# Designed miniproteins, single chains, continued (2), part 50

Each design is a single chain, and the fold is of that chain. pLDDT is the mean over its residues in the fold that is shown.

## One batch from the design tools (miniprotein)

Design m5831
Fold by ESMFold2-Fast:
Structure m5831 (fold): chain A 67 residues (1-67)
Amino acid sequence: GAAAREEAVRLLQERSGLSREEAERAVDGALTLLGHLSDAAVVQYLMRELGLSREDAEELVRLLRRA
């Protein structure tokens, strides 16, 4: 839902230093990928693209699955 999406946006701003607009685009991109790829593949993408730790990337995937 919208609340889980907003949590994901805030987490990206806090952990990756992204602006709100950058975080919103990153969330939309990751949601699109979750429609086509496994959770493990999206975690790897988030670590590579956003420089997140595995733990933070796994937390984001859980939030995005609730969005």
Scores: mean pLDDT 84

Design m5832
Fold by ESMFold2-Fast:
Structure m5832 (fold): chain A 78 residues (1-78)
Amino acid sequence: GKVVLRLTGLSLEQARGIAEFAESLGAKAEIREGEVNELVLEGLSLPVALSIAEYAAQLGADAEVYVDGELVARFKGK
């Protein structure tokens, strides 16, 4: 299934770093800069998406993991 990871609340520097890492694994990354920065990653394997979601939550971001448009996991920023 198509895996999509949505991260909200990262700094722009953090979002760029995660985007570059995900792209190195063949994923597509979209950064939306705003009052709350958003990063959307497509094409990661589910285990990798879950690992990135947990990492982003440790940085204080919220994370949502979708498979084929269905929300399968949510992580709250710490």
Scores: mean pLDDT 89

Design m5833
Fold by ESMFold2-Fast:
Structure m5833 (fold): chain A 56 residues (1-56)
Amino acid sequence: MKTILQLIGEILRLIGEMIDLELAYKRGEISEEEYKERMAELEKEIAALLAEIDSL
């Protein structure tokens, strides 16, 4: 079973990915559609990890 600290670590990693994605979008390296899709996927993963913490 994952610990709360492990789940928090995974959330922090995903937040880092969101920041990188936002920077890529601002630089014009990705489309608005790709940015929105990837951001939504990351938000969904964070929500799932928060639900796992709530279930502990």
Scores: mean pLDDT 83

Design m5834
Fold by ESMFold2-Fast:
Structure m5834 (fold): chain A 74 residues (1-74)
Amino acid sequence: SAEAERRIAELARRGVEAKTPDERAQSLFELAKAYEEAGKKNEAIAVYRYVIDNYPDSPVAEEAKKALEKLRKE
């Protein structure tokens, strides 16, 4: 859990530094994956939804949709 928490903190920091919509979407997608790895399912779902809704044309939007569908089945 400590490893996952450190990764979440680092990704949140990178998100603050992101300048483009695609970079911001990528940072949020990595943050959602880190929440998922930490077992924080509700937080992961919320961030994946945010990426899909706010960055639908980003390269990670389709991956976020697949991850969200998988999490909803568990």
Scores: mean pLDDT 78

Design m5835
Fold by ESMFold2-Fast:
Structure m5835 (fold): chain A 72 residues (1-72)
Amino acid sequence: MGRELARRAGRYNLETVREIARTKGNEAGAEEAERYLRHFEEQAKKSGPEVQEEFRRNAEELRRLAEELRRS
């Protein structure tokens, strides 16, 4: 049940971060990515094995996006 929801949440958050970067600048996008990153890391610690991997994957993608935005 939670695995698909975690995947959908990750995709939505990535899209939201990119939209914030486009409308408010890369620094604002990076800050939002770091907020979502922290949230998914916290959720991964509380989650069972079924969804923990998806939350960790979401966190890693957000970390990469934040780094990308700060470098540009």
Scores: mean pLDDT 80

Design m5836
Fold by ESMFold2-Fast:
Structure m5836 (fold): chain A 65 residues (1-65)
Amino acid sequence: GRKVTAELVARYLLNKGLQYEKEGKYDEAIKYFKEAIDILTRELGEDHPLAKRAKENLKKVEEKK
């Protein structure tokens, strides 16, 4: 279903963001985390645990920039 697809796509994007963060490519990491947040917020809602996790990951990367 749409919600399951949204979770799978978001997890893929989060993994890509984490890879770029480890490489010190913070602008690329931010891009992927923002895409994950958009999908999660739109399809699962702002209060979904995965959406909150994506926002926390984005905040941490923005603090390193």
Scores: mean pLDDT 83

Design m5837
Fold by ESMFold2-Fast:
Structure m5837 (fold): chain A 71 residues (1-71)
Amino acid sequence: AAAEAARARAGAVGDRYLPAIKWTNEGLKRIDAGESVEDVAKRIIERGKELGMPEVGEAVAQSVKALAELE
């Protein structure tokens, strides 16, 4: 059923979405603590690769860089 397919998709998105939120928040916290944006981005990309989610790591790294450039 369409509802069952939607729930399965929501679960799969949740499994990737929650790490993305957590990594973004951790990255911003590290930048606020004085780490370079480049180093934080590298850590996020490496973490994504380690967890088999390289696309999520790359997307989060790009988001963190963009947010850090907002003044």
Scores: mean pLDDT 71

Design m5838
Fold by ESMFold2-Fast:
Formats: structure tokens, C-alpha cells, sequence
Structure m5838 (fold): chain A 65 residues (1-65)
């Protein structure tokens, strides 16, 4: 359902926020990106990293064909 998809999106967003916090705390960007991309990808989403804010944003993983 749309509610289940929204719940999964919220879980992916929370994980992305935790990865963002790790990078802001001086953690390794490559490792955080790898972990975040895996979690987002398993849920059918992608990640965008904003170098200015050091934050990950959840984005659509597939373009329409």
C-alpha cells in the first residue's frame, strides 16, 4: 500500500540522516555513502549527497522509460 511505501521511505530517510550525522562528525564519506546507498537501493531509492550541507537526500532510483 501507499502507507507501507511511505513507512519504508521514512526508514530510508532516517538511515540517510544517520549517515549524514556520521559525515558531519568527521566520519568517512566513502563508507557512509556505501552504507546509505545499500539501504536506499534495497528499498528502491537512490541517494544524493550535498557537499555544502554534508547531508544525504533520498531520491527516486529509477527514471521512467
Amino acid sequence: SAEEQRRKLEEVREHARKMSEKVKAGGDLKTARQEGAKVAGEAGYGLFFNGKTKEFTVVAAKPIE
Scores: mean pLDDT 78

Design m5839
Fold by ESMFold2-Fast:
Structure m5839 (fold): chain A 110 residues (1-110)
Amino acid sequence: PPLTDEEISEILSNPENLQKLADLIKSKTGINLTKDDVLALLKTLPLLDIDKDGYISEEEIKYFLENYKNDLPESLKHLTEDQLLKIFNLFDVDGDGKISLEELVEVLSK
């Protein structure tokens, strides 16, 4: 299901959580992100659910990048499509193409 702004804000109220996510992304993908980049990514997740079905697919990410790249936060515009896909797949902990608050919290608790 898509993350709400309130849910994102609650998880990210601790700056240490943003650093943990940045470190996880770097270790898994080799992509180096700032805390501001991570915050911008989490705020972008609800916008990627174009069909509003709670499922974020690779097709939806590609469609968003092709048609709405200018709507991305400025800090994320330097990332490639492949880099963004790798990052978003990290928030899909169970590999079903759905990003949930519970899965994100589980990643941060490890």
Scores: mean pLDDT 64

Design m5840
Fold by ESMFold2-Fast:
Structure m5840 (fold): chain A 100 residues (1-100)
Amino acid sequence: SDFAKGVEALNNKDYETAIKYFEEALKKDPNNFQAWLNLGRAYRNMGDYEKAKEYFQKALSLDPNNFEAWRNLAQVYLDMGDEEKANEYLEKAEALLKAS
C-alpha cells in the first residue's frame, strides 16, 4: 500500500518520498491517523516545524487522546525553543499514557 511504502521511506530517512506516499494514502483514507502522524514526523525531521505542527494537529483532531501525537507535538515545540508549550503537551501526553 501507499502507506506501507511511506513507512519504509520514513525508516530509510527518505523524507520526500515518505511525504509523497503518505499524501497518496491520505487521498484514499483521510482518517488514517498514522499517515497524519508520520507526515508530521517527516516534516519535523526536515526542519519544517510549521508543517509538522499542522500535521500533528490533524492527527490529534482524529484521536485527541493519543499520547504519541501529543508527545510528538511537544518535541516540535522543544525543537523551536518553546519550552513552556512543550511542557504543557508533555504533561498532556503523560496523563493520557497513565489513563491507558
Scores: mean pLDDT 88

Design m5841
Fold by ESMFold2-Fast:
Structure m5841 (fold): chain A 100 residues (1-100)
Amino acid sequence: PLPFEERYLKELEAAGKYDEVIKIYEKRIANFPDDAQAYLNLGRAYLKKGDYEKAIEWYEKAIKIDPKNAQAYRNLGEAYRKLGKVEEAEKYFKKADEIE
């Protein structure tokens, strides 16, 4: 993990530099492949870029590492909602509620 990474990542996100955020999290998961939070944050960066399909892929990877991560299911629901896939969105929101 990089020193001051959390603050630096917040500053990059505030500036809309999502490609730089993506590069940092890709390096993090290469070194820490079981860090479910890093996959979740990488998916969130893609969501903010409007790349909803890639956001879904990274959230699905987060769920494989931590199947009880309610936030990952909520984020999947949001990504499917952005794609207009209402039935998929409702399924994942319901799954998140069942975990919490």
Scores: mean pLDDT 83

Design m5842
Fold by ESMFold2-Fast:
Formats: structure tokens, C-alpha cells, sequence
Structure m5842 (fold): chain A 62 residues (1-62)
């Protein structure tokens, strides 16, 4: 799945690839897990504003 590909990229430290996979995953099926993972990726990339935005979306879906 796209979430598994994203998690693999995240574990490898490829945060740009992880973001792309997680963004595609949430386009197909918006989920609290997908938004939580995307929030973590943007935090690692230093994009704190997007990290916060995606975290809020994850809370809405939980």
C-alpha cells in the first residue's frame, strides 16, 4: 500500500519520498493514520506549519 511505501521511505530517512507516498495515500483514502504520518514527516523536514495542519486533520478523523 501507499502507507507501507511511505513508512519504508520514512524509516530510510527519505522524508521527501515519504511525504509524496503519504499525500497520495490521503488523496485515495483520508485517514487519521495518514494525516498523523504526514504530520511527522513535515516535522522532520522542519515545516512546522504543515506538521501542525496535518496533525489537526488527524485529530478530526480520530
Amino acid sequence: SLLEKGKEAYRAGDYEAAAKYFEEAIKENPSWEGYTLLSKVYFELGDLKRAEEYFEKSVELS
Scores: mean pLDDT 86

Design m5843
Fold by ESMFold2-Fast:
Structure m5843 (fold): chain A 98 residues (1-98)
Amino acid sequence: MEEQKKLEENRRRVARALADAFRYLAEHGNLSPEAKEALRKASEYLREFAETLNPEAIDKAIEYLKEAAKIDPSLQDFFDGAIATLKALKEGKPVSPA
């Protein structure tokens, strides 16, 4: 039980950190309004995942990150890394020491 709780808390913490990063980028990034809206939506779904651990929320966040990358391809490499982290969170794998 304790190990499972630690893994769940780590997943929640990483999801919150990514949600905060995407919200920051949406507020302060030099991006189109459409890309900023997609990042806000991804951030909202990551906050939902942090609260519920529902893997469908990760799938929705990934959809919006892919949409943001289509709108602004310069962010593709950043979003590819974020999507890989989200897939690891969905699979319950250990993610960054952050």
Scores: mean pLDDT 79

Design m5844
Fold by ESMFold2-Fast:
Parts: sequence; structure tokens; C-alpha cells
Structure m5844 (fold): chain A 68 residues (1-68)
Amino acid sequence: SELEERIKKLEKGIELEPDNAQLWNNLGVAYFRMKQLEKAIEYFKKALELDPDNEEAKKNLEETQKAM
């Protein structure tokens, strides 16, 4: 329930700031914690589309792909 509430808050944040790479990265982390790895990868890729130099999103993407 805490994780679902976190996701709803992040989704609202993205509606307000769709170009904020950190919100997309945080959404990926939330889905990773839910073991929804395919969705996590989608959101980390979106963060990197917006900010290609985001080392946190790069690391999160690589770790998630290794966990599949």
C-alpha cells in the first residue's frame, strides 16, 4: 500500500512535470521494488531519454536488466 501510494504521487508529479527525469527515475525505482521489472526498465529508459547523463538512471537500468 505504501508503494502504491508512492506511485500515485509520482504519477501526479509527472503530469505536472513530464520533463523531470528524476520523477521518471523514481517511478522506475518504485516499480523495481514491486518486482515489475519490465515497467521499471521502461521508466528508467524514459529518464535517460530526458537526461542521457543521469548516472543513477543508467545504473538502475543496468541492475534491473541483470535482475531479469
Scores: mean pLDDT 87

Design m5845
Fold by ESMFold2-Fast:
Formats: structure tokens, C-alpha cells, sequence
Structure m5845 (fold): chain A 57 residues (1-57)
């Protein structure tokens, strides 16, 4: 499908791209969207943790 979360989470290259995109989006996000920024930070941490596990395997 067009949104394959399993594929993204199992592919370190796709995870790196997703992490970079979220980091860029977080830096560019409006200050007034504080709740959304905090959600992105939480997602970023999750993705970084998954990437770390995949790179060790």
C-alpha cells in the first residue's frame, strides 16, 4: 500500500529518511503548534529507537 508502516519500520534506510523528515518538520513547525511538536518529538524518539535496533541486527 501507499502507507506501509511495517516496511518503514523494518527498513533502516526508510527509517533514516522518516527520522530526517520529522526532524526537519519539527524545526520548521510553527511555535503555536506546541502540542503537535511534542507529538512529533515522541514519534521521533520511537523511530530512533527502532532504527538503533535494526542497525544492531
Amino acid sequence: GELDLEKIESDPELLKLAIEALEFGLEYMDPSAEEEREKLKAELEELKEKLKELEEK
Scores: mean pLDDT 72

Design m5846
Fold by ESMFold2-Fast:
Order: sequence, then C-alpha cells, then structure tokens
Structure m5846 (fold): chain A 82 residues (1-82)
Amino acid sequence: SKEEIIKRVKEKAEEIIEELKKLAEEGVEKEKLELIKGMELGVLRIHLAVEYRVTKDEELREELEEIIKETEKKLEEIIEEV
C-alpha cells in the first residue's frame, strides 16, 4: 500500500541518519561522510523514482520528496557538527 511504502522509506531514512551519526562519532573524516551522504540520498531518490513510475501517484511522490528533503537536512546537520 501507499502508506506501507511511505513507512518503509521513512524507516530507511532513519537508518541512514543513525548510521551517519555513528560514523561521525567514530571519527570518520568529513569528506567521506559527504560521499556517504550523496550515495545514500541517491539511493532514496532511486526508490522515489521507481515508486512514482509504478504508481503515478503525485501524493506519494510529494510525501517521498519531503522525506528525502528532511533526511538531507538532518545528514547535513550531522556533518556540520563534526
């Protein structure tokens, strides 16, 4: 269902945020954290594109886009605090 897709993407986003926090706390250098951020956001964008291509659902697209934007903001905050 649409709601299940949104839930799974949110859970994946939270896992990405927690993983980047852990790596930052473990002393991984900023340049590597930036590359990981780009890679993980790319994966989330691919998930959005696939779900939108299959469903054609604009509300789903907007919800997933918002999740990705919030995730990017949180990842950026983590990197800036390092």
Scores: mean pLDDT 88

Design m5847
Fold by ESMFold2-Fast:
Structure m5847 (fold): chain A 88 residues (1-88)
Amino acid sequence: MEELREKALQLVNRLIDILEKIDPEMAAEVRKLAEEFEKSTDLEEQIRLLHRIIDLATRAMEKAPEDVRLEIARLVAELQNIIAELES
């Protein structure tokens, strides 16, 4: 459980770095959600926060160049896999 949580934070931080170059306001919102995720001790809340981060990342892809869009899509897929593991 903690290992998946740490992995999720690493992926989210990578996503924030990418978003800061294309949509700084979106990056700030994702950063706030990442902070809430890190503070959360409730699994259900952690899953809800990850879903919201994925939603914001998906919206940011609409503004991204194709290469960046593909990188965001890969990070989103990895985060979705972590959610599936956490829900198991």
Scores: mean pLDDT 84

Design m5848
Fold by ESMFold2-Fast:
Structure m5848 (fold): chain A 83 residues (1-83)
Amino acid sequence: SQAQQLVAQLAAHYQGPDGRLTRDQAIAVFQDLGMSRTVAQALVDKYQGPDGRLSIQQLYDAIRSVFSDDDIAARARAALARL
C-alpha cells in the first residue's frame, strides 16, 4: 500500500545498516507520526523482536494498530516534508 511505502521511506531516515530500528529510532518514527512518547514506548514493547529491535514490517504493523491507512499516509507525508 502507499501507507506502507511511506512508512518505509520515513524509517529509512533512522534505520541502521541492517535495515532494522532500535527502540529509540522506532520511538522517533512513532513520534514523527504524531504519537505520544507513552504510546510509542508501549508499541515498541509489544512489536519488538527478541533482540529489542523492529523490522520495517513490525514497525508498520505497530503503526496500523493505531491509525487507518489513510491517516498513516497523511501523517507520513507530513513527517517526510519536515525532514
Scores: mean pLDDT 84

Design m5849
Fold by ESMFold2-Fast:
Structure m5849 (fold): chain A 60 residues (1-60)
Amino acid sequence: MLEKGREAYKAGDYEKALEYFRKAAEEGDVEALAYMGAVLYHMGEDEKAMELFAEANRRA
C-alpha cells in the first residue's frame, strides 16, 4: 500500500494517495503517517498535516 500511495502522490492524485497511505498506516506503517501529512499540506490542510507529521515523528 505504501508504494501505491507514493505513486499516486507523484502523479498528483492526492485523494487516491490519501486512501493508500491510510491503508498502509492501518497496517502499521508509521512512515505512511508522514506521507498523509505531506498530502494534506498540499491540499491546504496545514493544521492536520502538522498533527500527522508530529505523530509520525513520535512513532518513528
Scores: mean pLDDT 78

Design m5850
Fold by ESMFold2-Fast:
Structure m5850 (fold): chain A 57 residues (1-57)
Amino acid sequence: SEFDEAVRRIEAATAGLRFTDEERQRFVKIASQHWDDPRAFAEAVEAFVRELRARRA
């Protein structure tokens, strides 16, 4: 299902990452903005994680 695929994408994107409290708050915000669109949620999380990794590099 679209939901199951989104969950797998999010798990893959966030694998091995540890989030600060501020980053967790941003994650929750993304979830609240995309509660009815699993695909958009996964895409937003992937973008957030790419930005996060770039900032940590």
Scores: mean pLDDT 80

Design m5851
Fold by ESMFold2-Fast:
Structure m5851 (fold): chain A 110 residues (1-110)
Amino acid sequence: DRQRKLEQQAQDTAKNRQSFLEKMGKLGEISDLLAKIRELIRNRGDVSEILKLIDELEKLIKEADFLPEEVLKIVKEIRENVESNREKALELIDELLKLLSDVRDKIWNS
């Protein structure tokens, strides 16, 4: 069983590596965009610009089918709070960054 698993893993390494790199790349893009959104909210940036970046963030998350459904839920809550409660929006961004870090660690340790 162990030897068979090792042989199977070695045989499929190239395909699994591509999937791994694609997932890590998507997590990086999402985290970078989220960090930019956080900076704009903190610096009292233009709300319409922030909302456009949240639209792009939702698009990236929908393309990343490996992410838990809670990720998109938190993004929608960020959108709802950007104009009315910036402090809550920043808390939600920190929560989402932690969730994305947990997803990254699960992928890395798989």
Scores: mean pLDDT 82

Design m5852
Fold by ESMFold2-Fast:
Structure m5852 (fold): chain A 75 residues (1-75)
Amino acid sequence: ESEKAYEEAIKNLEKARELLAAHPGDVEARQEAGIYFVKAINYYKKMDEEYKEKFKERLRELGITDAQIEAIEAN
């Protein structure tokens, strides 16, 4: 299950990334990207600790800070 959750989380994270890249500074695109990011986080919460660490590494590679990752876990 954790592997499937990880794959779904990555898929949604990539969709969020694509929206932000296509419309830098656009409020609508940012809001839509936020929805995909929330979906990715919901899948992240279903992962076991090993896959959660792997997903956090992917977030760091995309420029998401440790503080932002902590906020995600708190929410």
Scores: mean pLDDT 77

Design m5853
Fold by ESMFold2-Fast:
Structure m5853 (fold): chain A 65 residues (1-65)
Amino acid sequence: MDLEDRRAEALRWGEAGRSLEEMLEEFRRRGWVDDEAVELARELHRRGVDPGTAVVAALRVAAQR
């Protein structure tokens, strides 16, 4: 599964009303995000970014490492 497929999954989960923490826990379990990416998503959400978009940003950062 490439980055585009992972982003599509995150957006689907956000659209389905899943919480930020539920998405981060599952994607961390899958190895799609690391600690730094999780922290980024939490910071973005704290600043008012929606869960789906925050997780997409985290997936992008994790994929660049």
Scores: mean pLDDT 82

Design m5854
Fold by ESMFold2-Fast:
Structure m5854 (fold): chain A 60 residues (1-60)
Amino acid sequence: MEEADEAYRKGLELYEAGDYRGAAAHFHKAARLYEAAGDKEKAKEARRLLFEAGRKIGEL
C-alpha cells in the first residue's frame, strides 16, 4: 500500500476506535503525503478528517 494510503487507512481505524489523537497524527501524515504527490482531493479529505479528529479531542 502507498505510504499515504496506509496512513489514511490507519487514521480511519483509530478514529473508529475512538483514538482521536492517534487518528489526527495519521490523517496529518496522509494529508502531507497526498499534497506532496499532487492528490489534492485525497489531501483535502485527509485534512477534513484531521479537523474532525481535532474537534473530538477538544470535546474531551
Scores: mean pLDDT 82

Design m5855
Fold by ESMFold2-Fast:
Structure m5855 (fold): chain A 87 residues (1-87)
Amino acid sequence: SLLEEIKKAVEDMLKDPSKAREAARFLAGALESDDPEVQEAARKAMIELIKKNPELAPVVLGELASSDSPKAQEALNEIIEEIKKLK
């Protein structure tokens, strides 16, 4: 259910680009979780958010880069590679 709610929340926030920063910040927090399933769900949610609205990529990636969290930096690299694959 948590995985479903993370995805749903991101999709809802995609309807309002002004909420993209809040969504990215929330997902960055989820990446700091000790639960690998939660971390992967947040990572995939960020990828889907960018895939549906590429204009949000700078905001999402910028929040991750600004985090200073090691987990956020690791996720940043993985998300970048995954996004390039979606072209």
Scores: mean pLDDT 73

Design m5856
Fold by ESMFold2-Fast:
Structure m5856 (fold): chain A 97 residues (1-97)
Amino acid sequence: SQEELDRIRERSYEEAKERLKKLAEKFGPQNAVAIGLTAANILYVAASFAPEEERKRLLAEAVGVYRAISDLAKEYGLTDEAKWAEEQAKKIEEELR
């Protein structure tokens, strides 16, 4: 359901936000963004090989991660990375309609 996908997205966002903050503190914001993008891309690729129900869950999770990356990137002035991550999240959200 849409409500289930919204909950997965929100949970994924909050978990990614917390993890990215810790990574940025330890390794710097550029490295945190790079690690986050790698994780989000893995979820997106995994969705391509998954059955329909699992695909939707993986895509919702990826949206959460991309939005967390965008917000962290904006906080540290990484404008290009923020825009890229936001565009990826919007594209995937359109696929979940």
Scores: mean pLDDT 89

Design m5857
Fold by ESMFold2-Fast:
Structure m5857 (fold): chain A 61 residues (1-61)
Amino acid sequence: VAPSYAEVLERIFRHETREHPELSEEELRAAIEKALSQVPEEYRAETERLLREVLAEHRRA
């Protein structure tokens, strides 16, 4: 099965946070908001939920 928008973006942002652990919360948040603006409305809520989890984990790490 092809990855969903949520799965693809989650993988991208998890990779970015691993490669750049120094990435600030504000920079990550801005990148997430930009990515969400490109996601179709039908998938936006699911994608936002997963990306918020990535942001929260990065903040806690």
Scores: mean pLDDT 77

Design m5858
Fold by ESMFold2-Fast:
Structure m5858 (fold): chain A 95 residues (1-95)
Amino acid sequence: MDEFIEHLRRLAEELEEAAKRSEDPDQRRLSLTMAELARKVVEGLEKGLSLEEIERGVRELIDRLARERKLSPEQVEQVRAFADGLLAGVREARE
C-alpha cells in the first residue's frame, strides 16, 4: 500500500507540472482536477477509509470541481474515467 500511495503522490505532482506547462486552458483544468482526485484517494487511504468511502468522496469531489471549474460534459467523462482507473488501482493494491 505505501508504494501505491507514493505512486499516486508522484502522479499528482506530474499532473500539476503538466498543468503548469500547458498553454491549453482545458488541458490545465483537466490536469489540475485529476491531480486533486489522486490526492483525495491518497487522503482516504491514509485515513484507512473503505473503498466504498473513497469512491463516494471521489464522486463528490468530481461533482464539486465540475461546477467550480465549469467542466464540459466531455471533460467530466474524462475525469470520471481517470477516477475509475484510480479506484481500480486501490482495489488491486488492497488485493
Scores: mean pLDDT 84

Design m5859
Fold by ESMFold2-Fast:
Structure m5859 (fold): chain A 67 residues (1-67)
Amino acid sequence: LTPEQRARLQGMIEGLEENSKLVKDPEKAEEVRRLLEEARRALEDGAPEKEVMRLIFEAGRALHEGL
């Protein structure tokens, strides 16, 4: 990942973490938290952008379902 890609992905994770506070369903809130933790680990481990994006999109889906 380039530094620019890494910064963008980290920003997306942070945005979803902030929005996760708005999730009303506690089970969905936990799913979002777990997926974002996995995304952070994948990013730290140098996983391909596609893998990190997949986790981010799954977290976003769970967040939307929990609103």
Scores: mean pLDDT 84

Design m5860
Fold by ESMFold2-Fast:
Structure m5860 (fold): chain A 55 residues (1-55)
Amino acid sequence: LPSKEELEKKKKELEERVKELRKEYEANPSEENRKALLEAEIELGMVLIQLSIAK
């Protein structure tokens, strides 16, 4: 189980990646860009769930 500090760091990294991928998808809504964005959003959601449980 990752530490809360590691999860917080991962959250920040994923939030930045999601922002970049959203901009790229808006500029070029390709299947590849859509899939990359969706994968990053799913991973961010999983980290957020882990953070909510890790009290």
Scores: mean pLDDT 80

Design m5862
Fold by ESMFold2-Fast:
Structure m5862 (fold): chain A 61 residues (1-61)
Amino acid sequence: SLLEEGSRLTRQGREAEAAGDWERAATLFQKASDLYEQAGELEAAEAARERAEQARAKVAA
């Protein structure tokens, strides 16, 4: 399901953050956000989007 895949990508994004792979984390959280949005889970989508933006900021810094 979209929700299960979104949760999986969010977990993988957190693992990428722990590894310091901010580019990978940003991509995974963005994909999770897109899946949550497609599923109508707007709060989860927004949370994942914000986390993707934070990860991108780490790459840009």
Scores: mean pLDDT 86

Design m5863
Fold by ESMFold2-Fast:
Structure m5863 (fold): chain A 73 residues (1-73)
Amino acid sequence: YTEEQKKLKEEIKKLLEEAKKALLNGDKKKAEELFEKARELASELLSKLTQEQQKEFSKEFKELLEKYNDEVL
């Protein structure tokens, strides 16, 4: 990971955590907006990563998304 890629990964995680907090506070609209931003940044990051890094990040991101979706549902 480059410094820029590491910062993007951290930003994505922060957005997902903020989305979860918004959900817990009952602010579903804010949670969805933050979640969409995280997805967009994740797609951009994935396009810049090596195949091995993409697989690792995709697994981490999917686990976070599954937990988030289960809490929304």
Scores: mean pLDDT 72

Design m5864
Fold by ESMFold2-Fast:
Structure m5864 (fold): chain A 84 residues (1-84)
Amino acid sequence: MEEVMREAEAVFLLLRAKVLVEEGRYEEAIEAAKRAIELDPSLEAEALVVMAKAYKGLGRYEEAEKLAQKALELDPENEEAKEL
């Protein structure tokens, strides 16, 4: 129960982080994505893509590139990470 609840919260936070990126709320998106990874490490690749998009939106291209590369290392099929 406790594990399943943490996984559900992590998925919710990841979805929220994606919406926050689309809204231009990049700092909040990064915090939500980090929290999602803390609750469910299996979401790391997808959360790193969200964080990379947020850093790119902030003009922090070096951080964005490093996160995108790590996401591709974890999930080579991730098309969004390839675009970052």
Scores: mean pLDDT 80

Design m5865
Fold by ESMFold2-Fast:
Structure m5865 (fold): chain A 82 residues (1-82)
Amino acid sequence: SEEEIKRLNAEKERLQKEIVELTKEFQDRYKKYRAEMETATPEEQLRLRRELLQDSLDYANKIKELHKKMREIDERIEKLKS
Protein backbone atom coordinates (compact mmCIF):
# COMPACT_ATOMS: atom_id res chain seq x y z
CA SER A 1 0.00 0.00 0.00
CA GLU A 2 2.95 2.39 0.61
CA GLU A 3 4.14 1.84 -3.00
CA GLU A 4 0.58 2.48 -4.28
CA ILE A 5 0.30 5.68 -2.18
CA LYS A 6 3.64 6.89 -3.64
CA ARG A 7 2.38 6.24 -7.20
CA LEU A 8 -0.92 8.04 -6.47
CA ASN A 9 0.95 11.05 -5.00
CA ALA A 10 3.17 11.15 -8.11
CA GLU A 11 0.05 11.10 -10.36
CA LYS A 12 -1.52 13.88 -8.25
CA GLU A 13 1.70 15.96 -8.63
CA ARG A 14 1.54 15.45 -12.43
CA LEU A 15 -2.10 16.65 -12.46
CA GLN A 16 -1.15 19.70 -10.32
CA LYS A 17 1.60 20.61 -12.82
CA GLU A 18 -0.92 20.23 -15.68
CA ILE A 19 -3.33 22.63 -13.89
CA VAL A 20 -0.51 25.18 -13.42
CA GLU A 21 0.49 24.93 -17.11
CA LEU A 22 -3.12 25.23 -18.38
CA THR A 23 -3.63 28.26 -16.10
CA LYS A 24 -0.49 30.00 -17.45
CA GLU A 25 -1.54 29.26 -21.05
CA PHE A 26 -5.03 30.65 -20.42
CA GLN A 27 -3.63 33.77 -18.68
CA ASP A 28 -1.36 34.39 -21.71
CA ARG A 29 -4.30 34.00 -24.13
CA TYR A 30 -6.46 36.24 -21.90
CA LYS A 31 -3.80 39.01 -22.02
CA LYS A 32 -3.68 38.73 -25.83
CA TYR A 33 -7.50 38.99 -26.08
CA ARG A 34 -7.49 42.02 -23.78
CA ALA A 35 -4.73 43.74 -25.77
CA GLU A 36 -6.52 43.07 -29.10
CA MET A 37 -9.80 44.44 -27.69
CA GLU A 38 -8.15 47.80 -26.82
CA THR A 39 -7.52 48.61 -30.53
CA ALA A 40 -10.44 46.64 -32.03
CA THR A 41 -13.53 48.02 -33.75
CA PRO A 42 -16.90 47.41 -31.99
CA GLU A 43 -17.58 44.46 -34.34
CA GLU A 44 -14.11 42.97 -33.70
CA GLN A 45 -14.66 43.43 -29.93
CA LEU A 46 -17.89 41.37 -30.12
CA ARG A 47 -16.05 38.57 -31.96
CA LEU A 48 -13.12 38.63 -29.51
CA ARG A 49 -15.51 38.67 -26.52
CA ARG A 50 -17.31 35.56 -27.86
CA GLU A 51 -13.97 33.81 -28.48
CA LEU A 52 -12.76 34.70 -24.95
CA LEU A 53 -16.04 33.44 -23.44
CA GLN A 54 -15.71 30.08 -25.26
CA ASP A 55 -12.00 29.83 -24.35
CA SER A 56 -12.88 30.60 -20.69
CA LEU A 57 -15.57 27.88 -20.65
CA ASP A 58 -13.23 25.31 -22.25
CA TYR A 59 -10.48 26.21 -19.75
CA ALA A 60 -12.89 26.03 -16.77
CA ASN A 61 -14.16 22.60 -17.91
CA LYS A 62 -10.60 21.23 -18.26
CA ILE A 63 -9.62 22.52 -14.79
CA LYS A 64 -12.84 21.07 -13.30
CA GLU A 65 -12.07 17.64 -14.80
CA LEU A 66 -8.48 17.67 -13.45
CA HIS A 67 -9.72 18.67 -9.95
CA LYS A 68 -12.22 15.78 -10.11
CA LYS A 69 -9.36 13.35 -10.90
CA MET A 70 -7.33 14.77 -7.99
CA ARG A 71 -10.30 14.28 -5.60
CA GLU A 72 -10.63 10.65 -6.77
CA ILE A 73 -6.90 10.15 -6.04
CA ASP A 74 -7.29 11.75 -2.57
CA GLU A 75 -10.25 9.43 -1.78
CA ARG A 76 -8.22 6.39 -2.88
CA ILE A 77 -5.23 7.45 -0.71
CA GLU A 78 -7.57 7.87 2.31
CA LYS A 79 -8.97 4.35 1.81
CA LEU A 80 -5.43 2.90 1.58
CA LYS A 81 -4.46 4.64 4.87
CA SER A 82 -7.53 3.28 6.71
Scores: mean pLDDT 89

Design m5866
Fold by ESMFold2-Fast:
Structure m5866 (fold): chain A 60 residues (1-60)
Amino acid sequence: MKTIVIENKNILEAIGTALRLIGDFPEAEVSLEGNKVIVRVPDDEELIKELEELKKEVEA
């Protein structure tokens, strides 16, 4: 399994990101740690790539 951490500007944005991930990536295990969203996924290269792209957009 791969772990991806998405850093948000605040807790409310982190909650929004987590809810979106739960809806769009049902295979992902999503948890919250302050302003960080911790995503655990199977070793799926396509899924990991999509999540890394989302991470870049959220952290921009």
Scores: mean pLDDT 81

Design m5867
Fold by ESMFold2-Fast:
Structure m5867 (fold): chain A 55 residues (1-55)
Amino acid sequence: MSPEEQRLFELALKMLRYLLPDMPEEQLEKLAKELAEKSKNEHELRVLVAKVRAE
């Protein structure tokens, strides 16, 4: 992963752990990776994470 992709992955993982505390760690890491890869920047990542919780 590029440094930017890794940063987005770590940010996504932190946000998802807070929003979905009962989800297994392996599933959280997989979801965080998918969201980070779909995101072009931090703003898009935050939108995708919010969508996971709301819809």
Scores: mean pLDDT 78

